# Designed miniproteins, single chains, continued (3), part 100

Each design is a single chain, and the fold is of that chain. pLDDT is the mean over its residues in the fold that is shown.

## One batch from the design tools (miniprotein)

Design m11466
Fold by ESMFold2-Fast:
Structure m11466 (fold): chain A 114 residues (1-114)
Amino acid sequence: SLKEFAREALEIIDKAEEEIRKVLTKYNAPKEVVDRVVEFISEIYRIVYEALTDPSVTPEEAYERIKKVLDELKAFIREAQERGEITPEAAEEILNVIDRAKKELDELYEKYKS
């Protein structure tokens, strides 16, 4: 069901947020970068909570919207690295967390669309 999808998606995002925050702390990322990452993650939480509360939201719509925000977060991390705001090592670790979350979300969606 949509609510079961949204609940399990929340668990994936919670884990990803915890891991990203650890990387940002480990590499002493600037406040501006941290705040922007938090904004992207907060947008994903809004999508998940909308899916939990609004019966008009489909699992496909929620899934596609979350993936779009994760891709925008990846683009931001790459740009922050290019600007020298974060190290290449920090960027690689964050991008790996996002790619893992995207893969887990893809597997979750396949489970619930069948």
Scores: mean pLDDT 88

Design m11467
Fold by ESMFold2-Fast:
Structure m11467 (fold): chain A 122 residues (1-122)
Amino acid sequence: MSERERLRILAATTRLVIGRLEGDMDEVLEAIDELSALPEGPEVLRILARTLIPPVSIDPVAAVEAAGRVLLEVARRYGSPEDQRAIEEAVRRALERARRGSPDVVEPLRELRRELEARLEA
């Protein structure tokens, strides 16, 4: 698997996780379609299927914890050590926001998504 294919997996997984957290079904379906086109995408979709990620509107802390478990598992399998640290930091920042009852709990993950997508566009 190339670096570009690994980045596509991480970016698409991050998009799917954000869609689940925000209750954005269109974003979820687009991310599923993108993952399904990748060689390792079906295995990533199985990882996602094993974890229920509730919307942040129901339980922000539980939602971000579930999202973090999925993102870190995918990052360990397909990401570099740098990708793993970036994902750990984004999840940590989102969890801190959730625990404080801050607005924009998902924003650290949206920043991560933009960084991954920028690296794909070069």
Scores: mean pLDDT 87

Design m11468
Fold by ESMFold2-Fast:
Order: structure tokens, then sequence, then C-alpha cells
Structure m11468 (fold): chain A 61 residues (1-61)
């Protein structure tokens, strides 16, 4: 479904940003760079929860 495809894309992006955050922390990147990655990851988690809510509602109908 289009919803399942969007969930998969958000999951892939969350993994990418998480890996970038881990690499940035290991490399001693600036607090500003780390905060930007943390913010992006947080926004992706909000979107992911909303998509899961939409899927649960669709599956319950």
Amino acid sequence: SPLDAEIARVEARMKEVFDRLAAAQAAGASPEEIDALRTELSELHVRYRELLRQKAAADAA
C-alpha cells in the first residue's frame, strides 16, 4: 500500500540519520551538528508514530 511504502521510506531515513549521528558523535563533531541530526531524527520519529497510527486505524476499519 502507499502507506506501507511511506513507512518503509521513513524507517530507511531514520536508520540513515541515526548512523550519521553515531558517526558524528564518534568523530567529535560540533554540538550544533549533533543537535541538527538529533532534531531531524526526532522529527522522523514523530512522522513514524503518525504513520503507524494511520496504519492501525486503516487495519481496524
Scores: mean pLDDT 88

Design m11469
Fold by ESMFold2-Fast:
Structure m11469 (fold): chain A 59 residues (1-59)
Amino acid sequence: DKDALLDALKALALANPAVQSISVNFASNTATITTSTKTITISAATLAELLAAVTATLA
């Protein structure tokens, strides 16, 4: 659900010092990751796929 995704993204942001913010647009299932050097936009068909894609991007 949305709360589980947001909690997981907060944990990922805390674990990654290069990440300044992560925001999610639930209408488009899009996550925007802002780092000190760039902004990355990730889209997925489901919230579970979105979490997996963000996790893979930050690994």
Scores: mean pLDDT 79

Design m11470
Fold by ESMFold2-Fast:
Structure m11470 (fold): chain A 78 residues (1-78)
Amino acid sequence: SNEDKLNAAEAELQALGDEFSALLANKAPKSEIQAQLDRIEAKGKEVIALLSKVYPEYAEQAKKHFEGLIAKMREVIA
């Protein structure tokens, strides 16, 4: 179902976020941190697309918050 796909994609997004935090904590090369952020952005877009199908009333707000988070993460790696 779309709900099962959303739950799986959300879990993958959380795992990517944990990996990003670990890369920052370990002072990984900037290229690796940027590549991880690109993976987070791609997976987040998948989550928002699925959220739009399962819980459309929450999708707009979630998209805005996610886009703001990505912008802040890009500031951190600059």
Scores: mean pLDDT 88

Design m11471
Fold by ESMFold2-Fast:
Structure m11471 (fold): chain A 94 residues (1-94)
Amino acid sequence: SEIEELLEEALELAREEVARNPRDVFAQLVLHELEEALELYKEGRLEETLRVLQGIINGFEQRKAEGVEFSELQERVLELVKEAAKLLEKEVEK
């Protein structure tokens, strides 16, 4: 699945970001939410997966609005999550 591949790539990059910045609480939260999203997706819980991904996107966008700058790894995670969410929206909207 393209969605599963996007989520697995995002999860790998999120793990790398946490390893580089172990004190970043937001990076830790994104990692845990991506682990949950991948598990929910594999169980076929598409609406719940989409809600978790939207939560991640909102978290990034709120922090950007507050002037937080993200690493290139975190920006890649956000783009992968946005792409996965767009594809998943098409599957949920039946």
Scores: mean pLDDT 88

Design m11472
Fold by ESMFold2-Fast:
Structure m11472 (fold): chain A 72 residues (1-72)
Amino acid sequence: MISTRVEETEDGSFTAEVREDGKIVARLVIRDGKVEESYLDPDLNDEQRRAVLRSFGRAVHRMQERIKKERE
């Protein structure tokens, strides 16, 4: 089962992690609009890879919406 966790820090950076069965299969750290760290498990099959990328896309979109809301 794939689960995604997203955390935003007060300086506007955020971390998104995707786990499958408790194992981290993808991780993304963005600070100041730049990707500081990225990881994707090369052993993922095509279906898992697509699911992970979709999860990242949703997490990034939600974070951008939250930032916009706070800026008003």
Scores: mean pLDDT 70

Design m11473
Fold by ESMFold2-Fast:
Structure m11473 (fold): chain A 63 residues (1-63)
Amino acid sequence: SMLEAFKAWLQKVADSMIKIYGKEEEVNSFRDELVKAYEDGKIDIDEAMKKIEEFHLELHKEK
């Protein structure tokens, strides 16, 4: 399903962020919130991509 593909892709993104930044709890929390928002139809894939970019910037600022 599209949801399963999205979850699998987002997990890989989350794993990469954890490897780079080491903020496992924050990254996993963000992942879970994004999955729920997508599943609930509150965001589409383009919105999810923007949220990921914003989160990347916040993690980078704290580095």
Scores: mean pLDDT 82

Design m11474
Fold by ESMFold2-Fast:
Structure m11474 (fold): chain A 70 residues (1-70)
Amino acid sequence: SLAAQLAAARARAAALGAQAAALEAQRDKLVADGGTGDDIQALADQAAALNAQGRQAYDQAQALARQLAE
């Protein structure tokens, strides 16, 4: 159903955001622990990619919410 698709899209956006936040926390720990710039940048790039995917899921959820409002 459209409602199930909306719920799934919202859950996906939330999950991707949580994964990005976890990688950001790992990056911050690595900075504190004196990790390499390359390792720090790799975590930052992974978090950015997950945030981009989360934005796409969010946009999908907004489109589905608009359809469901009918």
Scores: mean pLDDT 88

Design m11475
Fold by ESMFold2-Fast:
Structure m11475 (fold): chain A 80 residues (1-80)
Amino acid sequence: SAVQDFATELENILPDLEKYAREATAEFSVIKNKVVTYFKNRSKGLPLSPEAQDLINSLDNTSSVEELVEKLKLLLNALK
């Protein structure tokens, strides 16, 4: 399904984001803007649960790459 495709895509990106969080190789604001914009656009029109939609809407309320990654893991769990 389209929701399962979204979940698979999120599952595939998470290891790269965790690596960047550990390596501190990029500015947080740049990573955050790219990731948040991408997932907000990717989720548009998908039949998501209220929990998953709330998590997507709150992705920009993160203050570190680690916090962003943890919220994306919660989103992945909400898509299963």
Scores: mean pLDDT 81

Design m11476
Fold by ESMFold2-Fast:
Structure m11476 (fold): chain A 94 residues (1-94)
Amino acid sequence: RRMSPDLSPEEKAAQALAAALRRAFEEDAPIVQAAVAALKAIIPELSDDQIAGLLFAVAMGALDKEDLMRRHGLSPAQADAVVAAAEAIRAAVA
């Protein structure tokens, strides 16, 4: 399972987490399905695919709460919900 032995420990950990996150979203893991359903109630203007995309981006560290509010127009409460759900998914797959 460990590939690219010349990577730093931090790079290996990031790569492993990224692979686990991709798998969870590709397989529609129960925690991902539950998170999308919960967020759909809070952000009804977004499609399930859009919510899943935001969750994946936040879980990958590509977006933070401020990015969600500034770039995607989410309220602080909506951004907090997305970040919390993404953190739960990260914890479940890491």
Scores: mean pLDDT 79

Design m11477
Fold by ESMFold2-Fast:
Structure m11477 (fold): chain A 94 residues (1-94)
Amino acid sequence: STQDNVNQVSQLSRQTIQQIQQATTDDQIIQIVTDFNNQVISIYNTSDPSTRSQIIDVVSDTFNRMVDIARSQGFNNAADIINSMRNSTISSMS
């Protein structure tokens, strides 16, 4: 259902943020974000149009938070890559 897919993405967002907070290298963060991106795109593609708009909002907010966390921890290379991935992912969803 619409709400189930949005809830799944929200849960995935929370888990991904927790994993990034525990990461110790740029490469670990990039892999975590790549896994998140692949899972979210899969959910998005199986969702109806009304669900898709809500998923885009959650995903956009999640990427912004991931960039901020990576940068605050000194992983500037990961933050730059995540920001690029965000633009590509949101563009693919639009």
Scores: mean pLDDT 85

Design m11478
Fold by ESMFold2-Fast:
Structure m11478 (fold): chain A 74 residues (1-74)
Amino acid sequence: MERALALLEEGQRARDAGDLETAIRLLEEAARAAADDPRAQAAALAGLGGLYREMGDEEKAEELFARGRALLAA
């Protein structure tokens, strides 16, 4: 959990800096690190979905949002 939270924080900082490539990479790492924590994994997937939507990839964004919702519904 601590590693996933640290990666989420780093991803948010990269997003704030406008480095979308680094933000995506860090949030993908956060999702993997949070495999044992559905809530943290859902947060990482929501962050990724938001980034892809900002980039205009609505299909990828909805896929990621759906995966996050499924984790919270299980």
Scores: mean pLDDT 80

Design m11479
Fold by ESMFold2-Fast:
Structure m11479 (fold): chain A 87 residues (1-87)
Amino acid sequence: MSRFEQALEEVKKLAEEAIEKLKEEVKGKSRDEQMKIKEEILKELGKRVQEIMKKYNMTSDEELKAFQAVMHETIEEMDKIIEEEVK
């Protein structure tokens, strides 16, 4: 497995863990509380993604764009979870 593929796999695993944590923590919460939980989880995820990028020395624009895409997809999935739980 390449350096880039290994880093991307680690980021995707962290994103999956963040989504699962959100699903558990938003149950029975108000929308305002759910949004705060989302913000806290995304802040921690962003920090861990930065640590992975530094660990694997990811510096190209294409590599950074790939990590940004994972973060964007994670945010979209989290928004969908909150929308479905509030219904």
Scores: mean pLDDT 80

Design m11480
Fold by ESMFold2-Fast:
Structure m11480 (fold): chain A 61 residues (1-61)
Amino acid sequence: MIEKVAEEIHKETGIPLEEARRIATLYFEGRISEEELREILEKTYGKEVAEKVMEILRKYK
């Protein structure tokens, strides 16, 4: 599951696959809240990319 989610994040947003795997792992292991993850993504990649990543993650929740 994590690999499939990471591949979709990479394909849809252009985030490097290694970073996409890290994002998916943090989210699905419950090591970060959705709010904190969204804020980090928005700061790093911008609001549009952050929303797309959160959409993908919520789809697999």
Scores: mean pLDDT 85

Design m11481
Fold by ESMFold2-Fast:
Parts: structure tokens; C-alpha cells; sequence
Structure m11481 (fold): chain A 82 residues (1-82)
């Protein structure tokens, strides 16, 4: 049976990919977000990216790279909103 750590790893990757997909869709459709919402989204995705990099698996690292790209897009939108 999978260990607690293996289950947590799989959940983390799945959650990150789901949030990544939703966030990319919101950005692509130019959904209006407040400064506070943008800051919270950036903080959440940066936390997930760091956790994925700490896992060190190829799949986690690939997901972390995609998160980094999306974080940069959110930061650009935040700068425009200020």
C-alpha cells in the first residue's frame, strides 16, 4: 500500500495541476480580479511551487515550472491593477 507521504505527494501534484488549469483559464478569459485576489493567488501558487520543488520528482518539477510561468502572468496583471 502507498505510504502517507506518497499519497500526500500525489494529492499535492493533482491539486497544483487543477489550480494551474483554473488559473490559466481565468487569465486567458481576462477575468477581473481584485488586487487582494491576485496577491492571494500568487502567494498560494508560489507556496505550491516551493513544495513541488522540495518533492524533487520529475513530474513535480515539471508542474512547478508551469506554476512559475502562471505566477509571472499573475504578477504582470497585478502590476497593471496597481
Amino acid sequence: PPSKEEIEEEILISMARMLLSVTKRALDNNVEMSIEELEKAIETLERLRKELLELGTPEARETAEELEETIERLKEKLEEAK
Scores: mean pLDDT 81

Design m11482
Fold by ESMFold2-Fast:
Structure m11482 (fold): chain A 69 residues (1-69)
Amino acid sequence: KPEEVAKKTDDFLSKGFQEMGQSSGEKMDEVLKKFHEELGKLSKENNEISRELVEKDNKARLEAIKESS
């Protein structure tokens, strides 16, 4: 469900920002890099779900119209 991905993303962002706030010095760059990579993965997952929903909705509408006609 897109709601689950949105919550997962929100929870990840909240925890990530908190972890970054606690990290300092030389470890900051590594934490930021890992955070950026994981955020990119979540962004792609969210985009794929949105795309799949649009495709399913279009197919369902087409079938409903054909059966109603």
Scores: mean pLDDT 69

Design m11483
Fold by ESMFold2-Fast:
Structure m11483 (fold): chain A 88 residues (1-88)
Amino acid sequence: SSEEIREELLEIMKEAFEAVKDLLDVAKLIGRILRLIGMILDGADPKEIAEEVIKILDEIIKQVKDNPKAVKILKELRKRAEKLLEEA
């Protein structure tokens, strides 16, 4: 269901932020984060939410590229988000 896809996308974002909490310059992501929040509040299509989550994960990976453990976790989360995009 759309709600189950949305909940899993939010869990992916939570896991991403927990993995990089001390490494992330959130100020560089604020525009994308605010866009994602707005999309969720507006009840946007799960596919559009999944696409925005993937874009945020790509920016996080770019910021933490010098940390191999964080990159590995984020790439697995990105793969999960891509699967949800296919289900939406």
Scores: mean pLDDT 81

Design m11484
Fold by ESMFold2-Fast:
Structure m11484 (fold): chain A 82 residues (1-82)
Amino acid sequence: MSSLSEEEQIKFLNEVIKELDKLGLSNISKILGELAGRILYDLLFGKKSPDEVAESLGYRFPSSLFKSAADLVKDYLKKKGL
């Protein structure tokens, strides 16, 4: 079912960003916590722009943070052949 596939993808993205934080490449998991996977999913699948994500959080973090996070995850997945 489509909902299950989205939940699994969000869980996978949470694990990816936690791994990047452990490697010292990111602090996004530490900053966003449980929201990180959902935010990355929406960004990577074009459901929201970085600016729309920043606005939804009241500009607590700049849109550039979300763009950088999405780009970092894209690069990591590409290097891993995923």
Scores: mean pLDDT 77

Design m11485
Fold by ESMFold2-Fast:
Structure m11485 (fold): chain A 55 residues (1-55)
Amino acid sequence: MDSLLAELRQPITDEKRRQQLFVDLAVAAGLSRSVAESSPSKQVGGLLRLMAERI
């Protein structure tokens, strides 16, 4: 069971890299980098909203 708790910390490290990629992608899509970086929760949500608003 302690191994499962350790695995939770592993995904957090991977998630940081994933968020950086999302920020770069969001900026390329037209989102301002400052906005994407200032709010971690908006990094992923902002990209999804940008895509939804365009469609």
Scores: mean pLDDT 55

Design m11486
Fold by ESMFold2-Fast:
Structure m11486 (fold): chain A 88 residues (1-88)
Amino acid sequence: MEEQKKEVEKALQGIEDREPDLRQYVEENSADPEAALKELDKEIAKAKEKIKEAPEKTKNVEETRELLEEIEKELIEGVEAIVKKYAK
């Protein structure tokens, strides 16, 4: 459990560290930055919730790590979809 908590903390910190860059990327590549950033905030919030729940949905640290990697991949795919939706 404690090792799973450390993986969760690392994943959350990783998102926090990337959030300014993700916001800048979406803002610079969107025709409607305000609407695009609002959708980005929802995707980030959703990813953070899934990360926090990961230990409860997995049996060991290896499964937690794999789920966290999938959640991060989904977040990046979500960011790409937002940029495509609001493309200049």
Scores: mean pLDDT 83

Design m11487
Fold by ESMFold2-Fast:
Structure m11487 (fold): chain A 97 residues (1-97)
Amino acid sequence: KLEELVEKFLEALKEGKYEEARELRLKIAELLAEKYDLEDEPRGFLGSLTDAYILEKTEEGFKEKLRELIALLPQVLAEGADPADVERFREIAERIL
């Protein structure tokens, strides 16, 4: 279920399991595309929608901290991401989450 996937995604980020987080984000995007008949939409649009959905399902006080992490996701979840950027993201995620 979408809500359970969001919880697993946040826990994966907190635990530094970035490949698992990437897989969960893609699964959330697939389910959202299926639910709203958006399977033919550009991947960038689906990514933004997925991130907005994750934020919407997050408690208000935690939501602002999560916005900072989500803004960094494209840099750390990109194929061939700089290890220094991944490490910086991990440090921020551990502090915020």
Scores: mean pLDDT 67

Design m11488
Fold by ESMFold2-Fast:
Structure m11488 (fold): chain A 70 residues (1-70)
Amino acid sequence: LKELIEKIKKMSFEEAIKFIESQPEYLRDELLREFFKLYPDKVEEVTKDKSPGERFRILLIHKLVLEELK
């Protein structure tokens, strides 16, 4: 996990989104949390072309990260 987080920090936000989407489901949520800590304003970029259920899940993770950053 830590190695994947360090990898994301070295990527552009576009590359990071693509990388996270390629990971297994159990890692995607944790990586999305770290992504939104780095790019709190990029939620629409992540939710593009997602199903309503996946979009809702991503928006929930984003909201929780924003509460943590306060």
Scores: mean pLDDT 77

Design m11489
Fold by ESMFold2-Fast:
Structure m11489 (fold): chain A 97 residues (1-97)
Amino acid sequence: NPFLEKLRKYSEVFRLAEAAYGRKETPEERREAFKTILREAEKKKLPLSLAAGLATFPVAEYVFPRMDLARAAKIVIDELRQKGMLEAARLLERLYS
């Protein structure tokens, strides 16, 4: 997966998410959201740091236990909408609604 390889070399945040992803079975909906964020971020030519942060959010509960993901999701969903990442926003709404 070329998007994941790019982020893994760039971001410590991605390394933590990859470790959680590889050690635990991740629900398909979260995998799809992760991939969609990466694809839309690359399509919109967003900075890799922003793409890495957004892409780890669907697996954040494995990396950052005790995070209030429902509240955080609303902020991230609005940011995705403003950047035109509408498919990622729709997937996150389904996960956290």
Scores: mean pLDDT 58

Design m11490
Fold by ESMFold2-Fast:
Parts: C-alpha cells; sequence; structure tokens
Structure m11490 (fold): chain A 87 residues (1-87)
C-alpha cells in the first residue's frame, strides 16, 4: 500500500539525514559529536534507518576517496557505527 511505501521512504530519508549529520561532524573535526550522534541513532533507529545510514556513509567515503580527500576519520566513524550496531 501507499502507506507502507511511504513508511519505508521516510525510514530511508531519515537514515540519509543521520548519515549527513555524522559526516558533517566528522568533516568539522568534531569526532565526539559524531560518536554521540551514532550512539543516539543506533539506540533509537529502526533496522532500515541504520542500514541506510551505514550504506550512505560508505558511499560518501568512496566519493571522498575518489576526490582525493582524507577519509581516515570518516572510516573510523563508520567502524564505530558498525561495532555499536552489532552490540
Amino acid sequence: SREEIMKEVDAILKGIEYALKISKAVEEGNFDEAKKLIDEFVEKGSPLEKETALAFLRALQRIYERAGKDTSKLKEAIEYFEKKYKE
């Protein structure tokens, strides 16, 4: 149904929004804020939201690497997210 489709779309958009917030915190050098955002999102997010956020963060890492940007801190944030999600 449209309602079921819209719920999945909303979850995907929320996942992307959180991925962008985490990426921005990392870019600004605020790794403590990035970890806090990850902790809050892993605790409160649905599985689809969390999977979407991780996929989008990984996509951003690849894009930035191809652009010649240092992704070491973004990679560290992704690894923290993955570890926290598996706990």
Scores: mean pLDDT 87

Design m11491
Fold by ESMFold2-Fast:
Structure m11491 (fold): chain A 116 residues (1-116)
Amino acid sequence: VEVVQSGGGTVAEGGSLTLTGVVTGKVDGLLAFGWTQVKPGENPKLLTLAGVRPSGATPKRFVGKAEGTTGTLTLSDLKKEDTATYVISAVAVVYGEDGRPILVGSTGAGLNVTVV
């Protein structure tokens, strides 16, 4: 599978952006999306995975959704510290000819978000 990202850009503090990833290719079972925030000099921060917020460190104003083959992250009430690259990952189940489940994954190129 592959995932194509869109929706980054420059936004004023207090504004909102919707980041989108669309999966292409075969999906026979589970499709799950994760979103990671990447800042220079910091460890990458997992924001959501399959609708779950790990460790509670993800702001409630950041909302992940999945609709079919589309994963969306809505960033609301943006703050200057939210300036980062946002990366989608997708994990899907594909069945081979023998009926064995195969986990396939893809990571998007990242979307730059700048809050001014």
Scores: mean pLDDT 78

Design m11492
Fold by ESMFold2-Fast:
Structure m11492 (fold): chain A 62 residues (1-62)
Amino acid sequence: HMEELIERLREADARYRQLVKEGAPQEEIDAVRDEMYELAAELLKQAVDSAIERNKKLEEER
């Protein structure tokens, strides 16, 4: 799950850099940047949720 989001974020970053280097339209650059922000937010959310679930499971397993 998180590995797939990390890969997607890396691909978006590579595409963003390529578009900037090639002088692509600002609309395309902004779209990829927004995608990166969305992926980063989702990755952070999953990391937090995973930590909470792990801690709760440890307490219940006691």
Scores: mean pLDDT 78

Design m11493
Fold by ESMFold2-Fast:
Structure m11493 (fold): chain A 79 residues (1-79)
Amino acid sequence: MELKITEEILEEEIKELVEMAKGYKKKKPPGLSPEDAEFLEKVYEAEEKGDKEKMRELVIELLERQEKRAEELVEKAKK
């Protein structure tokens, strides 16, 4: 999921995030961090409002965070 972001990839990520946000609203998972909960709330609000630009920004932020985490893990795994 790193690499180049295309509109099709963004739509797929948006769909997954929306499903997670709807699941969170129906039944809050135990152990969810406050940061993740806030992120899912923002995703849900953007979907409800039909704000495609905000949703795109949220997906990009998520991918950047995941990429940074992966880089840190790879660097630490190198010994």
Scores: mean pLDDT 71

Design m11494
Fold by ESMFold2-Fast:
Structure m11494 (fold): chain A 107 residues (1-107)
Amino acid sequence: SKTQALYNAFVAMIASGYASTVEEIQAAELLSLAYLKLAGRTEVLINGEWKPLDEVIDEVIARVQNPSEELKKAIEALRAGNYEEAVKLLTPIIKDAIEKAKKDYNL
């Protein structure tokens, strides 16, 4: 559901604060944005400004350097507009960060 996608976007955003590597931070950001697309959102609020969601996704991807094979596949899915596949590929990269976030925030 759209509500579940929004909840998952929120959890991924919080999980970025529990990430141990730059790749995990980027994977968490992309996971949150992919869930916003699945929730039917077209814009996201960044620093008090509403920005087109597709532009924000492209900006995050542009900051990725030397991605793992797993993150490369997730980025390919995002570029293809396959957000359901992107979520499946991104979730394992940040699984530990998600579990820590859920424990600390009782989610």
Scores: mean pLDDT 89

Design m11495
Fold by ESMFold2-Fast:
Structure m11495 (fold): chain A 78 residues (1-78)
Amino acid sequence: MTIEEAAQAVFELNLELLKNINEEDIENFLKAYKEKPTPTLKKIKELKEQGLSLEEIAKAVSEDIAEEVRKLALEYHK
């Protein structure tokens, strides 16, 4: 599994938990992280290198992902 595949799985797990965020905000987040690597991507890589499972990584970064998605939603709705 590549780092990119691990990051996608982790994002998908966390986005399912953000049920009150609309589909457009999710799409905007996914576009933004492809253009600019988020700090969360580096954290996912470090945790994967430490031998954590995708579920453990998803749980560890859930707050970071939720905050990044909320920031993008607020920027878009300005």
Scores: mean pLDDT 68

Design m11496
Fold by ESMFold2-Fast:
Structure m11496 (fold): chain A 68 residues (1-68)
Amino acid sequence: GAAEERLKQLILERAKGLLKKIAESLGFKNVEVEVVDDKTVELFAEKDGKKYRLTLDLVTLELTIEEI
């Protein structure tokens, strides 16, 4: 229903914002959100001259940080 769709969108937006704040707290700069869906949130960010991909799996709640 319409209430379920609004709640889903709010949860995804909150997850996106939370992951960005976590990345910034870990010293990452130029944080860009690339992908948001009902299972995965991805950010690209830089630290110490290197580029990283941060992936949060919304099913398993695992956070992965990979140098690109």
Scores: mean pLDDT 76

Design m11497
Fold by ESMFold2-Fast:
Structure m11497 (fold): chain A 85 residues (1-85)
Amino acid sequence: AMGKVTLEGLGGKEPSEEVRKEIEQLLRDAARAAPGQHLEIRRVKEGELEFRGPANPAAQDAVGRILRLLAEKGEGVKEPITAEA
């Protein structure tokens, strides 16, 4: 089944281009573990993000890595970031 996870406590700023590319790469790597599935992170409101994707271990690992990256940079997501394999 598709998993839906809300991420809270993150900044309302758009991530830098470097951080956004790192997030896209993490999502692409997760998407390769679930061909034909789409992975997406979007802002639902300031300080809250939503992850949409399969509930597989690769997707959960990608969510954890993205959360750490955003926390380290003090950044959030304003525009949806999506990937597929």
Scores: mean pLDDT 62

Design m11498
Fold by ESMFold2-Fast:
Structure m11498 (fold): chain A 80 residues (1-80)
Amino acid sequence: SAEVEEGRRAGREVKEAKTGEEAAEATSRGGGAVLAARAAGDLEAARAAGEAVIEGVRESGLSEEAKKAAIAGIEGIVAG
Protein backbone atom coordinates (compact mmCIF):
# COMPACT_ATOMS: atom_id res chain seq x y z
CA SER A 1 0.00 0.00 0.00
CA ALA A 2 1.01 3.65 -0.38
CA GLU A 3 1.01 4.09 3.41
CA VAL A 4 3.37 1.11 3.95
CA GLU A 5 5.71 2.44 1.24
CA GLU A 6 5.68 5.92 2.84
CA GLY A 7 6.41 4.34 6.27
CA ARG A 8 9.39 2.47 4.78
CA ARG A 9 10.66 5.67 3.11
CA ALA A 10 10.29 7.57 6.40
CA GLY A 11 12.14 4.79 8.27
CA ARG A 12 15.06 4.96 5.81
CA GLU A 13 15.16 8.78 6.13
CA VAL A 14 15.24 8.59 9.96
CA LYS A 15 18.06 6.01 9.81
CA GLU A 16 20.09 8.26 7.45
CA ALA A 17 19.25 11.59 9.15
CA LYS A 18 22.24 13.87 9.84
CA THR A 19 20.38 16.16 12.27
CA GLY A 20 17.66 15.86 14.90
CA GLU A 21 15.50 18.14 12.70
CA GLU A 22 15.81 15.74 9.74
CA ALA A 23 14.99 12.78 12.01
CA ALA A 24 11.95 14.61 13.48
CA GLU A 25 10.65 15.53 9.99
CA ALA A 26 11.00 11.94 8.74
CA THR A 27 9.40 10.52 11.92
CA SER A 28 6.48 12.97 11.52
CA ARG A 29 5.95 11.83 7.90
CA GLY A 30 6.07 8.19 9.05
CA GLY A 31 3.51 8.89 11.79
CA GLY A 32 1.31 10.54 9.16
CA ALA A 33 1.43 7.36 7.06
CA VAL A 34 0.40 5.24 10.09
CA LEU A 35 -2.46 7.64 10.88
CA ALA A 36 -3.66 7.61 7.24
CA ALA A 37 -3.70 3.78 7.22
CA ARG A 38 -5.66 3.71 10.51
CA ALA A 39 -8.14 6.34 9.19
CA ALA A 40 -8.70 4.09 6.14
CA GLY A 41 -9.41 1.12 8.49
CA ASP A 42 -6.31 -0.75 7.24
CA LEU A 43 -4.86 -1.89 10.58
CA GLU A 44 -2.43 -4.28 8.85
CA ALA A 45 -0.96 -1.41 6.80
CA ALA A 46 -0.84 0.82 9.91
CA ARG A 47 1.13 -1.84 11.79
CA ALA A 48 3.51 -2.47 8.85
CA ALA A 49 4.14 1.26 8.31
CA GLY A 50 4.69 1.77 12.06
CA GLU A 51 7.13 -1.16 12.25
CA ALA A 52 9.15 0.28 9.33
CA VAL A 53 9.41 3.70 11.02
CA ILE A 54 10.33 2.14 14.40
CA GLU A 55 13.07 0.01 12.77
CA GLY A 56 14.54 3.13 11.15
CA VAL A 57 14.51 4.91 14.53
CA ARG A 58 16.24 1.94 16.22
CA GLU A 59 18.99 1.90 13.54
CA SER A 60 19.45 5.71 13.61
CA GLY A 61 22.17 7.76 15.30
CA LEU A 62 19.63 9.37 17.66
CA SER A 63 20.19 9.34 21.44
CA GLU A 64 18.55 6.48 23.37
CA GLU A 65 16.08 8.96 24.94
CA ALA A 66 15.12 10.38 21.51
CA LYS A 67 14.67 6.82 20.18
CA LYS A 68 12.39 5.86 23.10
CA ALA A 69 10.26 8.99 22.61
CA ALA A 70 9.93 8.49 18.83
CA ILE A 71 9.12 4.77 19.18
CA ALA A 72 6.51 5.46 21.90
CA GLY A 73 4.92 8.11 19.67
CA ILE A 74 4.65 5.78 16.65
CA GLU A 75 3.40 2.87 18.82
CA GLY A 76 0.72 5.21 20.21
CA ILE A 77 -0.51 6.08 16.72
CA VAL A 78 -0.55 2.38 15.68
CA ALA A 79 -2.52 1.45 18.84
CA GLY A 80 -4.84 4.51 18.96
Scores: mean pLDDT 87

Design m11499
Fold by ESMFold2-Fast:
Structure m11499 (fold): chain A 94 residues (1-94)
Amino acid sequence: MLLSATLNGEPDPAAARKAATLYTAALIAAIGDGQAVDRKPGETSLEQEVEVGGERYRIRTEYEDLADGKVRVTTTLELPDGTVYTVEEVVQKQ
């Protein structure tokens, strides 16, 4: 697993930590009562909206199948002011 985070294409450690924290909180809220988010066969993207503190956040997750059974997962978090944080992970298919 390789994790990277960018803001406007530039590495920013502070923005990366903020994005990771907001991403984790928003993902937990979007899943709700611990319902597992199962990726269905053939599904290449998932969009969810989460309300935190009265403001709506949009989370978009894109899946790209790579060679060797790996998947690139790109998660984009869009804030109400239009600020966008992107987190990329490469995971091994189980």
Scores: mean pLDDT 58

Design m11500
Fold by ESMFold2-Fast:
Structure m11500 (fold): chain A 79 residues (1-79)
Amino acid sequence: PEGIELTWKAHQAYLKGDEAYKNGDKDTAIKYYQEAVKLAEEAIKALEPYKDNPVFAFWRDVAEYIKNRAKKKIEEIKK
């Protein structure tokens, strides 16, 4: 399933968000964090049929972690 690739893309978007925020570009940071959330949600959906496989369950947990971290970052920046 594409879920592993989507999880990796979500992680890359998250890292780009962190880089933009470090450089003071809050608008670009929010855009990348929102992309990370979207990609992570797509990854979770793609991996859901394979939840009984421990390898795919692991990647689903990684995607969930990225989603939750990105959402928290968006909330913190929008304060």
Scores: mean pLDDT 85

